# Designed miniproteins, single chains, continued (2), part 19

Each design is a single chain, and the fold is of that chain. pLDDT is the mean over its residues in the fold that is shown.

## One batch from the design tools (miniprotein)

Design m4671
Fold by ESMFold2-Fast:
Structure m4671 (fold): chain A 116 residues (1-116)
Amino acid sequence: AAADLAAAFAATVASAPSNAAAYTNLGVAYSNLGNNANAIAAYKKAIAINPANANAYNNLGVAYTQLGKSEDAIAAFKKAIAVNPANAAAYANLGVAYNKLGKSALATAAYQKAAA
């Protein structure tokens, strides 16, 4: 079950507390359960261990989007792009976040970057 998987990943991070990938996987497991608060905490731990983890920033932005925290989501997607300018997923998600705020020109520019 997804809850059992989250518990298994929580045990994994306890045995490997400096493993950024393990925290990213724990965050994904919590997100799949709809537990966005715990997902955000796990992604922040992954970023604290490895600040160059563009995927953790992108996933953090997605979790903020699910909570309706559009400004926090945009900041996280911009960090993902700053770490990896080729992160097409972060550009696509940034476009969605801008579109939700009515910033259509910024959304279009982000989508064009995602398609390149």
Scores: mean pLDDT 83

Design m4672
Fold by ESMFold2-Fast:
Structure m4672 (fold): chain A 78 residues (1-78)
Amino acid sequence: NMEKVEELLKELERILAELERETDLARARALLAEMDEIVKEIGELMKKLSPEDQKKVMEKLNPILERAAAVYAALLAA
């Protein structure tokens, strides 16, 4: 269901916005764990989508994951 995937992608963007404001490493790790659970749920839903819809989801998901990784790397370097 693309509608449910879109809701989960929106939730990932919300958590990413919290992560971008986070300065505590333990809290950042908790937010990343929350994101990981949502990514796993998106992955399971994607198995039931057409290849074209899977591509659309990955085009939205990959930038979110890249931003999360960059934010966490910057926090570790601080």
Scores: mean pLDDT 87

Design m4673
Fold by ESMFold2-Fast:
Structure m4673 (fold): chain A 75 residues (1-75)
Amino acid sequence: SNTETAEKYEKIGEKFEKEGNYELAGLHYLSAGAFYKKAGDNEKAAKMYKKAGEAFKKAGNNDRAEQAFKNAQKL
């Protein structure tokens, strides 16, 4: 399901975040957010987009961070 796929991406994002690979953490959190949104879980989607924005900011990728935060705000 979309929810199960989102949960897998969320766990992979958490793993990369623990490893200090913030760019890959952000990418996986974006994927998790997209799948939660497809599942109709806008609350979890917004949470994942915020985590993606924070991860991209830590990676120095300010453009992707800003876009992720905007996606969270629209939900």
Scores: mean pLDDT 90

Design m4674
Fold by ESMFold2-Fast:
Structure m4674 (fold): chain A 92 residues (1-92)
Amino acid sequence: DLAEVERRLQTEDRLSAEEARRLAPLVLELERLVEELKRWIEEKGLSDEEVREMIAPLAAEHTAAFAAALAAGASAEELARMRVAALRRILE
């Protein structure tokens, strides 16, 4: 739930209320996409090798783009959005 994620970001990660409010929707979306990906892998019975082969090109693209964004001084929110986009692309 969104409110629980906001609370965790404020108490555990010690973010400001404004930062927690901004990041919480992205963190919640990331958690949902990761669970969806895990379920999809289990349903398809994919091995670790098969998963690696499928995502390797997308992982390479994401790693390069993420490194470039970090070097350019991208915010935590922008970096989180990039991760959401990468996971969504894998699930398509």
Scores: mean pLDDT 72

Design m4675
Fold by ESMFold2-Fast:
Structure m4675 (fold): chain A 64 residues (1-64)
Amino acid sequence: MKKIAVVAAPTKEEAEKLGKEIKETQGADEVVLLVGKDEQTALDFGKELAKKTGGQVGVYGTGP
């Protein structure tokens, strides 16, 4: 089973920094960066990934 991290941040630099931290800390197999997207979009995307892959999906960002 894949462990996937979905990261939403306003800039590419912030998204990449947070994504790297989450991958190393949480042991995610895949990291998806949603630059300039809101947290609700990231949550919806993560929900679909979990449904499609049957894997563990974590969504990271701040507030809807």
Scores: mean pLDDT 74

Design m4676
Fold by ESMFold2-Fast:
Structure m4676 (fold): chain A 83 residues (1-83)
Amino acid sequence: PVTPEEIAEARRRARFFDRLLNAPTYEEQVYVLQEELEELAGRSPAEAREIARRRVEELRREGRDFAEEYSRLMRELQRLANA
């Protein structure tokens, strides 16, 4: 009852959070998010980095949950891919 797409997304979220929790600096958090965006969306490194940097900075300023931020980014990328 679980689709391959759902399994892939669950694995990306789990790996992302594991790596993010082990990233001691904001620079490393940006890099972890960039890599995930590159892997999931196949976007260029420059585009992924710009998105990652902006989102990590916003997350820090708002004190937002990393899980919420990751889910929002993935949803946004999927919407753009389907346009």
Scores: mean pLDDT 66

Design m4677
Fold by ESMFold2-Fast:
Structure m4677 (fold): chain A 61 residues (1-61)
Amino acid sequence: EERRKLLEESREKYRELHQWIADKLREVGLELAWQFWEEGRIHPDLLTPEELAALRARRAA
């Protein structure tokens, strides 16, 4: 029971952190998002399909 509660609390905080990161990436724009992607600091799952497509298009250009 305690481990399950701790896991749920961790998942909640992780969801909040993911949302905060996503919001910040949208604020700062694709330049910083592209740098973080190249450095491996952003997991693909943190990005929307639109953001991921935009970053891929930028790498191809």
Scores: mean pLDDT 65

Design m4678
Fold by ESMFold2-Fast:
Structure m4678 (fold): chain A 84 residues (1-84)
Amino acid sequence: SENEELVKELEKKREEAEKILADPNATDEQKAQAYMDLGEYYLGLGDFDKAIEYYEKALELQPDDERIKKNLEKTKELKKKAEA
């Protein structure tokens, strides 16, 4: 199904992100993207707290990246709606 294909794509991105974060030669840009991919993975699972944690780690490495800021803000708003 289309949902199964999406889950497989997210799982693959998670595995690739974890591999980048384990690489001592990975750049801050590569690590920030890996944290972004983990944030998207956990957001897809509905784990807003982990998604926020990983987006914040990405933002620490790339503090001026507007994509990271927007994804973090969106995730915080989704968490508020889920808790309402």
Scores: mean pLDDT 85

Design m4680
Fold by ESMFold2-Fast:
Formats: sequence, structure tokens, C-alpha cells
Structure m4680 (fold): chain A 77 residues (1-77)
Amino acid sequence: MKLEEARELTERARELTLKAAKSNYEESERLAEEAVRLGREGAALAREVGDMKLAVESEATEGLARMARESRKIEER
């Protein structure tokens, strides 16, 4: 079901975001980019099924993934 797919994508994005926060810069960048993509896909699917709460949660996860990537770049310097 699209709703379950959206939940799985959002959860996977959250897991990758957490891993990115704990990784070195190079791995963090790759993991965060994947998390951004999965969060974006999850939000799109959630909107298609009308689950606004899940769509917002997926978009928030995407934002956190982007922030993790940028924060790691600063720490490398």
C-alpha cells in the first residue's frame, strides 16, 4: 500500500539521517543525500494518500538530513 511505502521510506530516511550524524564527513554526505531523497519520496507518497501528518514528518526528516550534511562540512574544517 502507498501509505505503508511512505512510512517505510520515512523510517529509512530517519535511520540514514542518524547514521550520517555519526559518520565522518564523506560518508555523512552520501548517507544524508540518500536520506534527503527517501524523505522527499516519502512525503510525495504521503501527500498522494492524503496523510498530511506523515507528509510533514517526511519533509522534516528531509530537512534534518540536509542539516546533518551541512554541519559535518563545518566540523571537517
Scores: mean pLDDT 76

Design m4681
Fold by ESMFold2-Fast:
Structure m4681 (fold): chain A 93 residues (1-93)
Amino acid sequence: VIEELEKMLKEEPNAGIYASLGVLYAKEGKYDKAIEYYEKALALDPNNALIWANLGEVLAKAGKNEEAIEYYQKALALDPTNELAKENLAKIK
């Protein structure tokens, strides 16, 4: 799946494909790669609250709790009803 998504990305860069790669690398525990792909997704779609929340979760798993808090707050600023950001922000504080 990762190789197929990377091939599609070479033809047409899009935020959804970048975010999907972020999810797959995060599931493999490759948080550095997951962060890289989520950042690329946000460069194309900076108002996507779900991507901000997912990036925050990966940062928290990587031990970067202060950055995770900032990104959860960004997700909530874009979508105050984002359950992932609310739940994880409550746990990290």
Scores: mean pLDDT 78

Design m4682
Fold by ESMFold2-Fast:
Structure m4682 (fold): chain A 94 residues (1-94)
Amino acid sequence: MEEGEKKFIEGLKALNEGNYEEALKYFDEAIELYKEKDKLKLAQALYYHGLAHDAMGEYEEAIRDFEEALELAEEDPALKKLAEVALEAARERL
Protein backbone atom coordinates (compact mmCIF):
# COMPACT_ATOMS: atom_id res chain seq x y z
CA MET A 1 0.00 0.00 0.00
CA GLU A 2 1.31 3.46 -0.91
CA GLU A 3 2.15 5.71 2.08
CA GLY A 4 -0.52 8.28 1.10
CA GLU A 5 -3.23 5.60 0.79
CA LYS A 6 -2.21 4.15 4.17
CA LYS A 7 -2.49 7.56 5.89
CA PHE A 8 -5.81 8.27 4.16
CA ILE A 9 -7.30 4.92 5.28
CA GLU A 10 -6.06 5.47 8.87
CA GLY A 11 -7.73 8.91 8.74
CA LEU A 12 -11.03 7.41 7.55
CA LYS A 13 -10.91 4.83 10.37
CA ALA A 14 -10.25 7.54 12.99
CA LEU A 15 -13.06 9.71 11.54
CA ASN A 16 -15.52 6.77 11.66
CA GLU A 17 -14.55 6.13 15.31
CA GLY A 18 -15.12 9.81 16.24
CA ASN A 19 -11.40 10.46 16.83
CA TYR A 20 -11.46 13.77 14.94
CA GLU A 21 -8.04 15.12 16.03
CA GLU A 22 -6.37 11.83 15.01
CA ALA A 23 -8.32 11.88 11.71
CA LEU A 24 -7.08 15.44 10.98
CA LYS A 25 -3.47 14.35 11.65
CA TYR A 26 -3.68 11.42 9.22
CA PHE A 27 -5.50 13.48 6.56
CA ASP A 28 -2.82 16.23 6.92
CA GLU A 29 -0.16 13.58 6.22
CA ALA A 30 -2.14 12.22 3.23
CA ILE A 31 -2.66 15.76 1.85
CA GLU A 32 1.11 16.46 1.96
CA LEU A 33 1.84 13.15 0.20
CA TYR A 34 -0.79 13.78 -2.54
CA LYS A 35 0.11 17.47 -3.01
CA GLU A 36 1.08 18.10 -6.69
CA LYS A 37 1.09 14.30 -7.33
CA ASP A 38 -2.57 13.23 -7.48
CA LYS A 39 -5.25 15.92 -7.55
CA LEU A 40 -8.20 13.51 -7.16
CA LYS A 41 -6.70 11.79 -4.10
CA LEU A 42 -5.83 15.26 -2.74
CA ALA A 43 -9.48 16.34 -3.29
CA GLN A 44 -10.74 13.22 -1.47
CA ALA A 45 -8.37 13.80 1.48
CA LEU A 46 -9.41 17.49 1.68
CA TYR A 47 -13.11 16.54 1.65
CA TYR A 48 -12.70 14.19 4.65
CA HIS A 49 -10.34 16.66 6.38
CA GLY A 50 -13.20 19.19 6.05
CA LEU A 51 -15.68 16.66 7.50
CA ALA A 52 -13.42 16.23 10.57
CA HIS A 53 -13.24 20.03 11.06
CA ASP A 54 -17.04 20.27 10.63
CA ALA A 55 -17.58 17.51 13.24
CA MET A 56 -15.40 19.54 15.67
CA GLY A 57 -17.42 22.74 15.02
CA GLU A 58 -14.51 24.33 13.10
CA TYR A 59 -16.74 25.58 10.28
CA GLU A 60 -14.37 28.18 8.78
CA GLU A 61 -11.67 25.50 8.38
CA ALA A 62 -14.24 23.03 7.01
CA ILE A 63 -15.46 25.59 4.42
CA ARG A 64 -11.87 26.18 3.25
CA ASP A 65 -11.26 22.43 2.85
CA PHE A 66 -14.56 21.85 1.00
CA GLU A 67 -13.91 24.79 -1.38
CA GLU A 68 -10.44 23.43 -2.24
CA ALA A 69 -11.80 19.86 -2.63
CA LEU A 70 -14.55 21.15 -4.95
CA GLU A 71 -11.97 22.99 -7.13
CA LEU A 72 -9.78 19.85 -7.40
CA ALA A 73 -12.68 17.37 -7.90
CA GLU A 74 -13.38 18.75 -11.42
CA GLU A 75 -13.31 15.27 -13.03
CA ASP A 76 -15.24 13.48 -10.21
CA PRO A 77 -18.94 14.53 -10.30
CA ALA A 78 -19.82 12.43 -7.22
CA LEU A 79 -17.08 13.95 -5.03
CA LYS A 80 -17.89 17.43 -6.42
CA LYS A 81 -21.54 17.01 -5.37
CA LEU A 82 -20.54 15.74 -1.89
CA ALA A 83 -18.18 18.70 -1.38
CA GLU A 84 -20.82 21.18 -2.62
CA VAL A 85 -23.48 19.82 -0.21
CA ALA A 86 -21.01 19.78 2.72
CA LEU A 87 -19.88 23.34 1.89
CA GLU A 88 -23.50 24.60 1.87
CA ALA A 89 -24.25 22.91 5.22
CA ALA A 90 -21.08 24.32 6.87
CA ARG A 91 -21.86 27.86 5.63
CA GLU A 92 -25.38 27.64 7.15
CA ARG A 93 -23.85 26.80 10.57
CA LEU A 94 -21.88 30.08 10.67
Scores: mean pLDDT 87

Design m4683
Fold by ESMFold2-Fast:
Structure m4683 (fold): chain A 73 residues (1-73)
Amino acid sequence: SLAEAVALLDEALRALEAGDVEEAIRHAREAKRLTPSPALQRMIEDAIRALEAGDVERARRMLAATRDLLRAL
């Protein structure tokens, strides 16, 4: 559900606050699976790639923006 995708993005953001990049990626991947919008799936994928590249701050902003867009659906 959309609510589950939003909750998983919130968990990913909390994992980043704790410095747990691996946990953040896990939650973001699950959120992507539950996201029905191909455009929003792409935004989550871009955030995951940013985390894999070590750009935590860019990924954090992208995940927060994607969460807010999902809430608006």
Scores: mean pLDDT 88

Design m4684
Fold by ESMFold2-Fast:
Structure m4684 (fold): chain A 59 residues (1-59)
Amino acid sequence: MEEEEAARKLSDAVTLAQLGASKEDIEKGIKTAEEIGKKYPSLREAAQAAVELLKKHLE
């Protein structure tokens, strides 16, 4: 996955959660964000922020 595509996936996951994505899709988004943060150090902070936002939507 290219870094540019990874950044877009982080933004898309957060946007979809705000639009009422299912719990299952939010959980998949969290896993994707965690993997992006591990693979792309430049996106680590953005990935951590996305994971926190997505987890709040599961509460």
Scores: mean pLDDT 79

Design m4685
Fold by ESMFold2-Fast:
Structure m4685 (fold): chain A 68 residues (1-68)
Amino acid sequence: GAHTQLQDAAALLSSFEGVTVTLTGDTEIVATANLSPEKAIALTLSLMGDFPALTVSLSGDEITVTAV
């Protein structure tokens, strides 16, 4: 379910160097990525593919992931 995918996404994001993850309740994570724009885009696309029950967006260096 979306909650399980959110927990898995948080664990995956926290495993990357240069990524800082903040979990807000059980519905949202915000990841700040000290990555190149190309790597940030690639990571965002990977998350969209791996976690289809989640909504993923990228704004600057900040990736926001939400469960419904």
Scores: mean pLDDT 78

Design m4686
Fold by ESMFold2-Fast:
Structure m4686 (fold): chain A 91 residues (1-91)
Amino acid sequence: MIEEYEERIKKDPEDALAYAKLAIEYLREGKYDKALEYARKGIELAEKNGDKEALALAYHALSLVLRAQGKEEEALEYFEKSLALEKELGL
């Protein structure tokens, strides 16, 4: 899974969804620093290209990483942003 998303990023460095998915995979492996890095990059790229689906997933990934780091209030803010986008998109 990680290799698949890394290949997508190599082919399209603006693939915000691939960055967001890669953040989730690093989170599952307990690699919080990498998960945070990729989640924030996913947010940056999703905002730049207007990819609301990728933005929702990247916010969700960031909220999970922040919660794992004990940053409860910041995690809740990004979780709520993710939910708002999911409702807007009908997801």
Scores: mean pLDDT 83

Design m4688
Fold by ESMFold2-Fast:
Structure m4688 (fold): chain A 64 residues (1-64)
Amino acid sequence: SAAAWAARARAAAERARAAGDEEQYKNALTSFEAAVRSAEAGDETAARAAAGEGQKHADLAERK
């Protein structure tokens, strides 16, 4: 569901925060906000894409 992708984007933002990378955390938060808006609109494809971007930012934060 679109809501599940928004939840995944939130988890990615929390991972970036835990890694201590402020820039990647801000980027992941932007992706989370986009995933939430897409989920509210019922756009599962856009929500998935936004969650994927959040995941990339979390991965970059953790690779320090």
Scores: mean pLDDT 84

Design m4689
Fold by ESMFold2-Fast:
Structure m4689 (fold): chain A 71 residues (1-71)
Amino acid sequence: KLSELASKAVGQEVLAVGHLLEKDYKGAIEAYKEAVKLYEEMSKISDPEEAKKLKERIKKLEEEIKKLEEK
């Protein structure tokens, strides 16, 4: 269900922030990538307006991943 995917995606974002606080950039990247995957699954089953918001969030997370990979 959409709400379960949302809970898991938010959990992965929280996990990524935890990794960042510990300077574990590899762990943060992995958690953000998992969150992106979950938001992509949500966007496929959401209505067009909700899918648009999810795609905006995915784009933001992909930018964060890219910044962390540029070392």
Scores: mean pLDDT 82

Design m4690
Fold by ESMFold2-Fast:
Structure m4690 (fold): chain A 80 residues (1-80)
Amino acid sequence: SMEELKKEAEELIEELKELMKRLSSLPPSLRVAILMARLTVLISELYFALKYSKDVEELERLIEEARELKKEVEEEIERL
């Protein structure tokens, strides 16, 4: 449902923001900078979709992209 997707997107935004905070505490590197930029863009896209999108498929796609990026960032943090 749309309400379930919105809740999931809101939870993901908070999780991505926490990952951004964790990345910002790491030593500067090009890889960290790229991950932070990708998180910033995706957080913005999720916020926009939550406020303005009526397209369930668009929101589902963004949620999936967010889950994939979250996993990639978490794996990077664990390696550092």
Scores: mean pLDDT 86

Design m4691
Fold by ESMFold2-Fast:
Structure m4691 (fold): chain A 59 residues (1-59)
Amino acid sequence: SVAELFGELVVLLGEHGVDPPAVPVFTEAALRAMLETLLARPDLPADLRERLEALLAQL
């Protein structure tokens, strides 16, 4: 579910020292937009980027 994928995103961001989203996401469109915004950041670690791309692919 979107809630489960969002939960996984929060854990992944925490493991990489990236601040999690302040507002919960409960729709596929909102989660996709959030993942695309995160992937646009040039400062993301390569391993985190790969894992975020994998989450986006599951949507």
Scores: mean pLDDT 77

Design m4692
Fold by ESMFold2-Fast:
Structure m4692 (fold): chain A 59 residues (1-59)
Amino acid sequence: MGEKVRYLNEKAREIAERAKKSTPEERKKMLNLVGKAHQALLDGDFETAEKYAEEALKL
């Protein structure tokens, strides 16, 4: 349980750092994907949360 949340928190920090160096368009896409990942996490769907976090990092 705690390890998956810690992994997603690390990915969220990495996304935030990339967003600082990204274009406004890429930043909007990252924020949209982070929002979807956060909603999936609240729903207990860790697989979907990881998928959206990974998509954000591929931008």
Scores: mean pLDDT 77

Design m4693
Fold by ESMFold2-Fast:
Structure m4693 (fold): chain A 68 residues (1-68)
Amino acid sequence: SPVEAAVAETKAALDFIKKNYSKEEALRILKHLLNVERHELAAATGDERAVHQARIDVIEEKIKELEK
């Protein structure tokens, strides 16, 4: 499904960011991506909303993991 694909792609991208950047830089990038996805969700309608919400959920979870 588009939602499952979005989750998998987002997880892969966030894992790449975590591996290749410092914690501080990763958090900055993730917070920027979160803002982009929130903006996209605000403009989205129908099934498109589920895709952006799934990406937001994955990004928020990763931010929580990095913040201690």
Scores: mean pLDDT 88

Design m4694
Fold by ESMFold2-Fast:
Structure m4694 (fold): chain A 65 residues (1-65)
Amino acid sequence: MENLKKKVEFYEKAAQASRDLAERFQELADRVEGEKGEHYRRMAEASRQAADIAEKLAKEYKEKL
């Protein structure tokens, strides 16, 4: 029980951190052009995907509580 609760809390925090990173990278992408802008767009997308995965894992562990 305790381990599952810790996993839920971990992935919920990871999801939020990844969402925050995605927003920061998107702001950078919107302000710069060229290869640097494309790099930030890719980082934003990767961070959104990481957040989605963390949210799914948090939900899965929460359902097992």
Scores: mean pLDDT 83

Design m4695
Fold by ESMFold2-Fast:
Structure m4695 (fold): chain A 64 residues (1-64)
Amino acid sequence: GVSTVTLSVANPSAALAAAIATLTSVYGATILSASIDAAAKTATLTFQDPVTGDKIQLTLTAAA
């Protein structure tokens, strides 16, 4: 199965870009999908850990 994590952030699109940069450059993770839902004010990122092979889905939701 896919592990899921939800985080509240000020700007989901900016947080998504930062997360992709960190995961790929620092941790060597493989990005499987990335999407932004402007209507829901949510960004979703799915990546694979290069060490464990685990798939993780990160949901970034705009803070109220």
Scores: mean pLDDT 80

Design m4696
Fold by ESMFold2-Fast:
Structure m4696 (fold): chain A 78 residues (1-78)
Amino acid sequence: SLLEEAQKYLEEGGRYAREGNYEKALELYDKAIELLSKVPEGKLLLAQAYREKGEVYEKMGNYEKAKEAYEKAREILQ
């Protein structure tokens, strides 16, 4: 399912983020976001993907993009 595929991308993205490979982590989070954006039932995972993307941007020192990602997560859960 799209939810199972997206969850796998989130798990792998988290692994790369822990290893400090932020570019690969963002790529995988973006893949998860693309899949989750197609399914209304994926809202919680979609918000999680944006939060994890924000955390990666914070670690990269890109606070503007981190804020944008966190705001997206908040909007999804309205």
Scores: mean pLDDT 89

Design m4697
Fold by ESMFold2-Fast:
Structure m4697 (fold): chain A 65 residues (1-65)
Amino acid sequence: TEEAQKVVEEGARLSKEIVKVDLERNQAIKAGDTKKADELQKKRDELLEQLKKTVEQYKELREKL
């Protein structure tokens, strides 16, 4: 239960960070800052990879119950 709660909280944190990065990336694109947009795209990809791992951990915890 506590492990599942921590995994859910981490997933929520990652989701919020992805939204923030998407907003910053859109602003960079509108400003013509291609370097910043590329850096934010890489950060978004890293956050998505972390979110996938969180989803897999949650599935494993549910299968164990």
Scores: mean pLDDT 82

Design m4698
Fold by ESMFold2-Fast:
Order: C-alpha cells, then structure tokens, then sequence
Structure m4698 (fold): chain A 76 residues (1-76)
C-alpha cells in the first residue's frame, strides 16, 4: 500500500499533464489516508504515510493551480 502510494507520487512528479498529475496525486493521497486509518496502532507506518500524504497534497495543490490557470486562459 505505501509502496504503491510512493510510486504514484513519483509518477505524479514526472507527469506533464496537470489533470493526470492531479489524478495520480489524489490516488496517492487516498492510499496514504487508508494506510493511516488501517494502521493507527503503528506510529512508524502512520508517520511514513503522513509524509507521503503531505507530499501528494502539495503535488495536488500545484496541479489544481495549473488547471485553474489553463481554464482562465481558455475562458477569455
């Protein structure tokens, strides 16, 4: 689960298309949140999952800003 989230984050960081970048980041966030929820009694795993969640959130925020900028340019 965490290895899959990390792989999705790495793919999102390399993704040029902001919409695909957002999709990958959101999927990574979902996996990281699930890992936190399922492993609440494992502080080491929760800390690692939280770090991945924070990283994916940053990528998602960047992708959203890029999408909004593209939409504004298309709308006038």
Amino acid sequence: MLDEAEKLIEQAEKEKDPQKKLDLALEAMALAMQAISENRDDPELVQRAQELLDRAQQIADEAVQQIQQQLQQQQQ
Scores: mean pLDDT 82

Design m4699
Fold by ESMFold2-Fast:
Structure m4699 (fold): chain A 88 residues (1-88)
Amino acid sequence: KEEEERRKLEEDVLATVEGMKEIAKSNIDRAKKLKEENPEEAQKLADTTINNIKSTADGAAKVASPELAERIKKIADEIINELKSVKG
């Protein structure tokens, strides 16, 4: 029962990570477009997305196995680095 609960929790964590990636991709694309029209709004979107990614990744990592937590942190770092590149 405990192993099944843990497996279900890992599946929920993986779904959260996938949702995080999709939202990040959408916001990165939008920030790139906004950077040409309104650089301040693009920067705000990038900053808000970075904060949301950090919060989501930290929350997911707390309930994940150590191996999955490291994977989540790497994925979050990659997304954050791409968002930082959009900011300039």
Scores: mean pLDDT 80

Design m4700
Fold by ESMFold2-Fast:
Structure m4700 (fold): chain A 68 residues (1-68)
Amino acid sequence: MLSPEEEAVLLRAYLMLQDGASAEEILAFLREQGLPAEVAIAAFERALPYLSPEEQAVARELIARLRA
């Protein structure tokens, strides 16, 4: 179960994605907040089917960068 702090960081990341932020911008934000890569990967993978095609492309790039 996600902590309230992890949920707040993920909600901000989703809003950035909706606002057209790049994978690089979202990655930098997640790293600044200290969110574990595994938590971010799981959350964005779960969200993928519910995102627009444009958001899915950014989310897939973000997941790839988090796994590197």
Scores: mean pLDDT 84

Design m4701
Fold by ESMFold2-Fast:
Structure m4701 (fold): chain A 78 residues (1-78)
Amino acid sequence: SNDAEAKKYLDEGKEKLKEGKYEEAAEYFRKAISLNPSKELLPEIAEGFAHVGVALHEEGKKELGAEMMLISHKLTQE
């Protein structure tokens, strides 16, 4: 896995969250996951998706928010 690049996308996603750019944040978190990062990075990426999911739901984008929350849940399940 390319954990360094996945971590870079995770950090970019977090910056987009700080800017209130929730859909852009989601795209960065999806890029992080697409790199098949190590299991140790999954909880932090899942937290990113959960944050986006809550924020999009509050913006009235309920379906997209639910999708993000589901991705977050799946990343932390065993």
Scores: mean pLDDT 86

Design m4702
Fold by ESMFold2-Fast:
Structure m4702 (fold): chain A 63 residues (1-63)
Amino acid sequence: AAPVVPAGATPEQIREWLKRKLLELGADEELVDKLTPQQLSDVLWETYHDGRDANEVAEEKLK
């Protein structure tokens, strides 16, 4: 099942959770650190929904 963002968490708590999930998927920490919370969420969802590589999606968001 796709990961669910914690409801009612602060933006910082959501960012920390998303970063942890992306690192578990093999994403580079330096790429993850450059992303906004919205971009982190988008990368995680595209990774789970489309089976894409997290690093590739992250690079696309950063341009």
Scores: mean pLDDT 74

Design m4703
Fold by ESMFold2-Fast:
Structure m4703 (fold): chain A 80 residues (1-80)
Amino acid sequence: SQSLRQEGVKLSFRGLSYLTEGRYEEALELYIESAKKFLEAGDKKGAADLYKLASKVAEKLGDKEKAKELEELAKKLEEE
């Protein structure tokens, strides 16, 4: 729905704000929540983009396993 997509957008902007402040753990959580809202709204491409952003933040935190998991989730959504 449009309302779920708007919630996803708001979460992504908050995530970007935390990212610019160097608050990487909080940015990661917000990008993942944003991706989930896009997925609930049926926006698979939007969700994939947010999972890719979350993957890069996880890499910056040194969590290679989570980064790979998030990248694989994004690729799965793009294959449809």
Scores: mean pLDDT 87

Design m4704
Fold by ESMFold2-Fast:
Structure m4704 (fold): chain A 103 residues (1-103)
Amino acid sequence: SEEALELTKLLFRALAALFDGRYQEAVSLIKEAVERIEKLLAEHPDDPEVQALGEEFKKAVKNLIKALREKIDEDVQNGSGITPEEAERIRKELEEIEKKLEK
């Protein structure tokens, strides 16, 4: 599937942004991935293969969100790359993204 390939590329771009400390870019890419996953699932409600693939992508996004939180917490503790205020704003955005994944 072309959409599955594009989702995979988007998730790898989010992972790269995360490890480079480009947190705003990582969050934006994660949001785009969630919107694409929601659309994929909505457009193929009766396709069990597509539904299973969508659930796998949701798990990948949840793992990325966890990794991003851990990286932010580490950078705040080390006094590098991000302020506590910016970290709290990003944590709030990630909480909103996770709520969309649980619907």
Scores: mean pLDDT 84

Design m4705
Fold by ESMFold2-Fast:
Structure m4705 (fold): chain A 85 residues (1-85)
Amino acid sequence: SLEEEVERALVLMTLEIARNLAKKKDYEGAIEAVEFALEQARKVLDGPTAAEVERLLKKAIEALKNGNYEEAIKYLDQAADVVAS
């Protein structure tokens, strides 16, 4: 449906914003963007897909809290691939 397409696109756009903030080492902004993407994913994705995205995004938040932006980008890219599938 159009609603599903828009909601999925919004998750992907939010993950791209988080990725760009992480690359700039804006850890606080990146964490906020990931937390927003996590809320969106829980609402719009089916249970198994939402669970996998949540697992990856929680790992991204952990990496950001530890100042490891490269590891965070890895998890964000993996989460985006799951959302896009």
Scores: mean pLDDT 88

Design m4706
Fold by ESMFold2-Fast:
Structure m4706 (fold): chain A 57 residues (1-57)
Amino acid sequence: SLEEDAEKAVRGGAEAGKAGLSAEAAYRLAQWQALDSGLDEERAREVGREAKRLGEE
């Protein structure tokens, strides 16, 4: 589902951030994956922000 795809995108970006990617790169990675999965631009930005936030934890 789109919701499962969003969760996977958040997780992927967050894991990349924790592994040493910049906050911006983690955001963009998650945003791009969300868009590729069919999420709209607004939802993809939310996914990117969540991935960035979790990657900084």
Scores: mean pLDDT 83

Design m4707
Fold by ESMFold2-Fast:
Structure m4707 (fold): chain A 63 residues (1-63)
Amino acid sequence: SSDEEALERARERGQAAMARVNAEVDELIERRRDEGLTRFEAVLLLQSRLSGVPVEVLRAAVA
């Protein structure tokens, strides 16, 4: 049914979005490997880039 197809497409889109985010995090860690960048810090930096919020503000929010 069209509803089942819409749900499947939504799941595929969600999986693709998650794969893209994971790839961006992994690339960021690789680019800054020598700085000792952790996955948590890489996620904060990615969130900063996507939201426009300074990373220091995001760090304060999770402290």
Scores: mean pLDDT 76

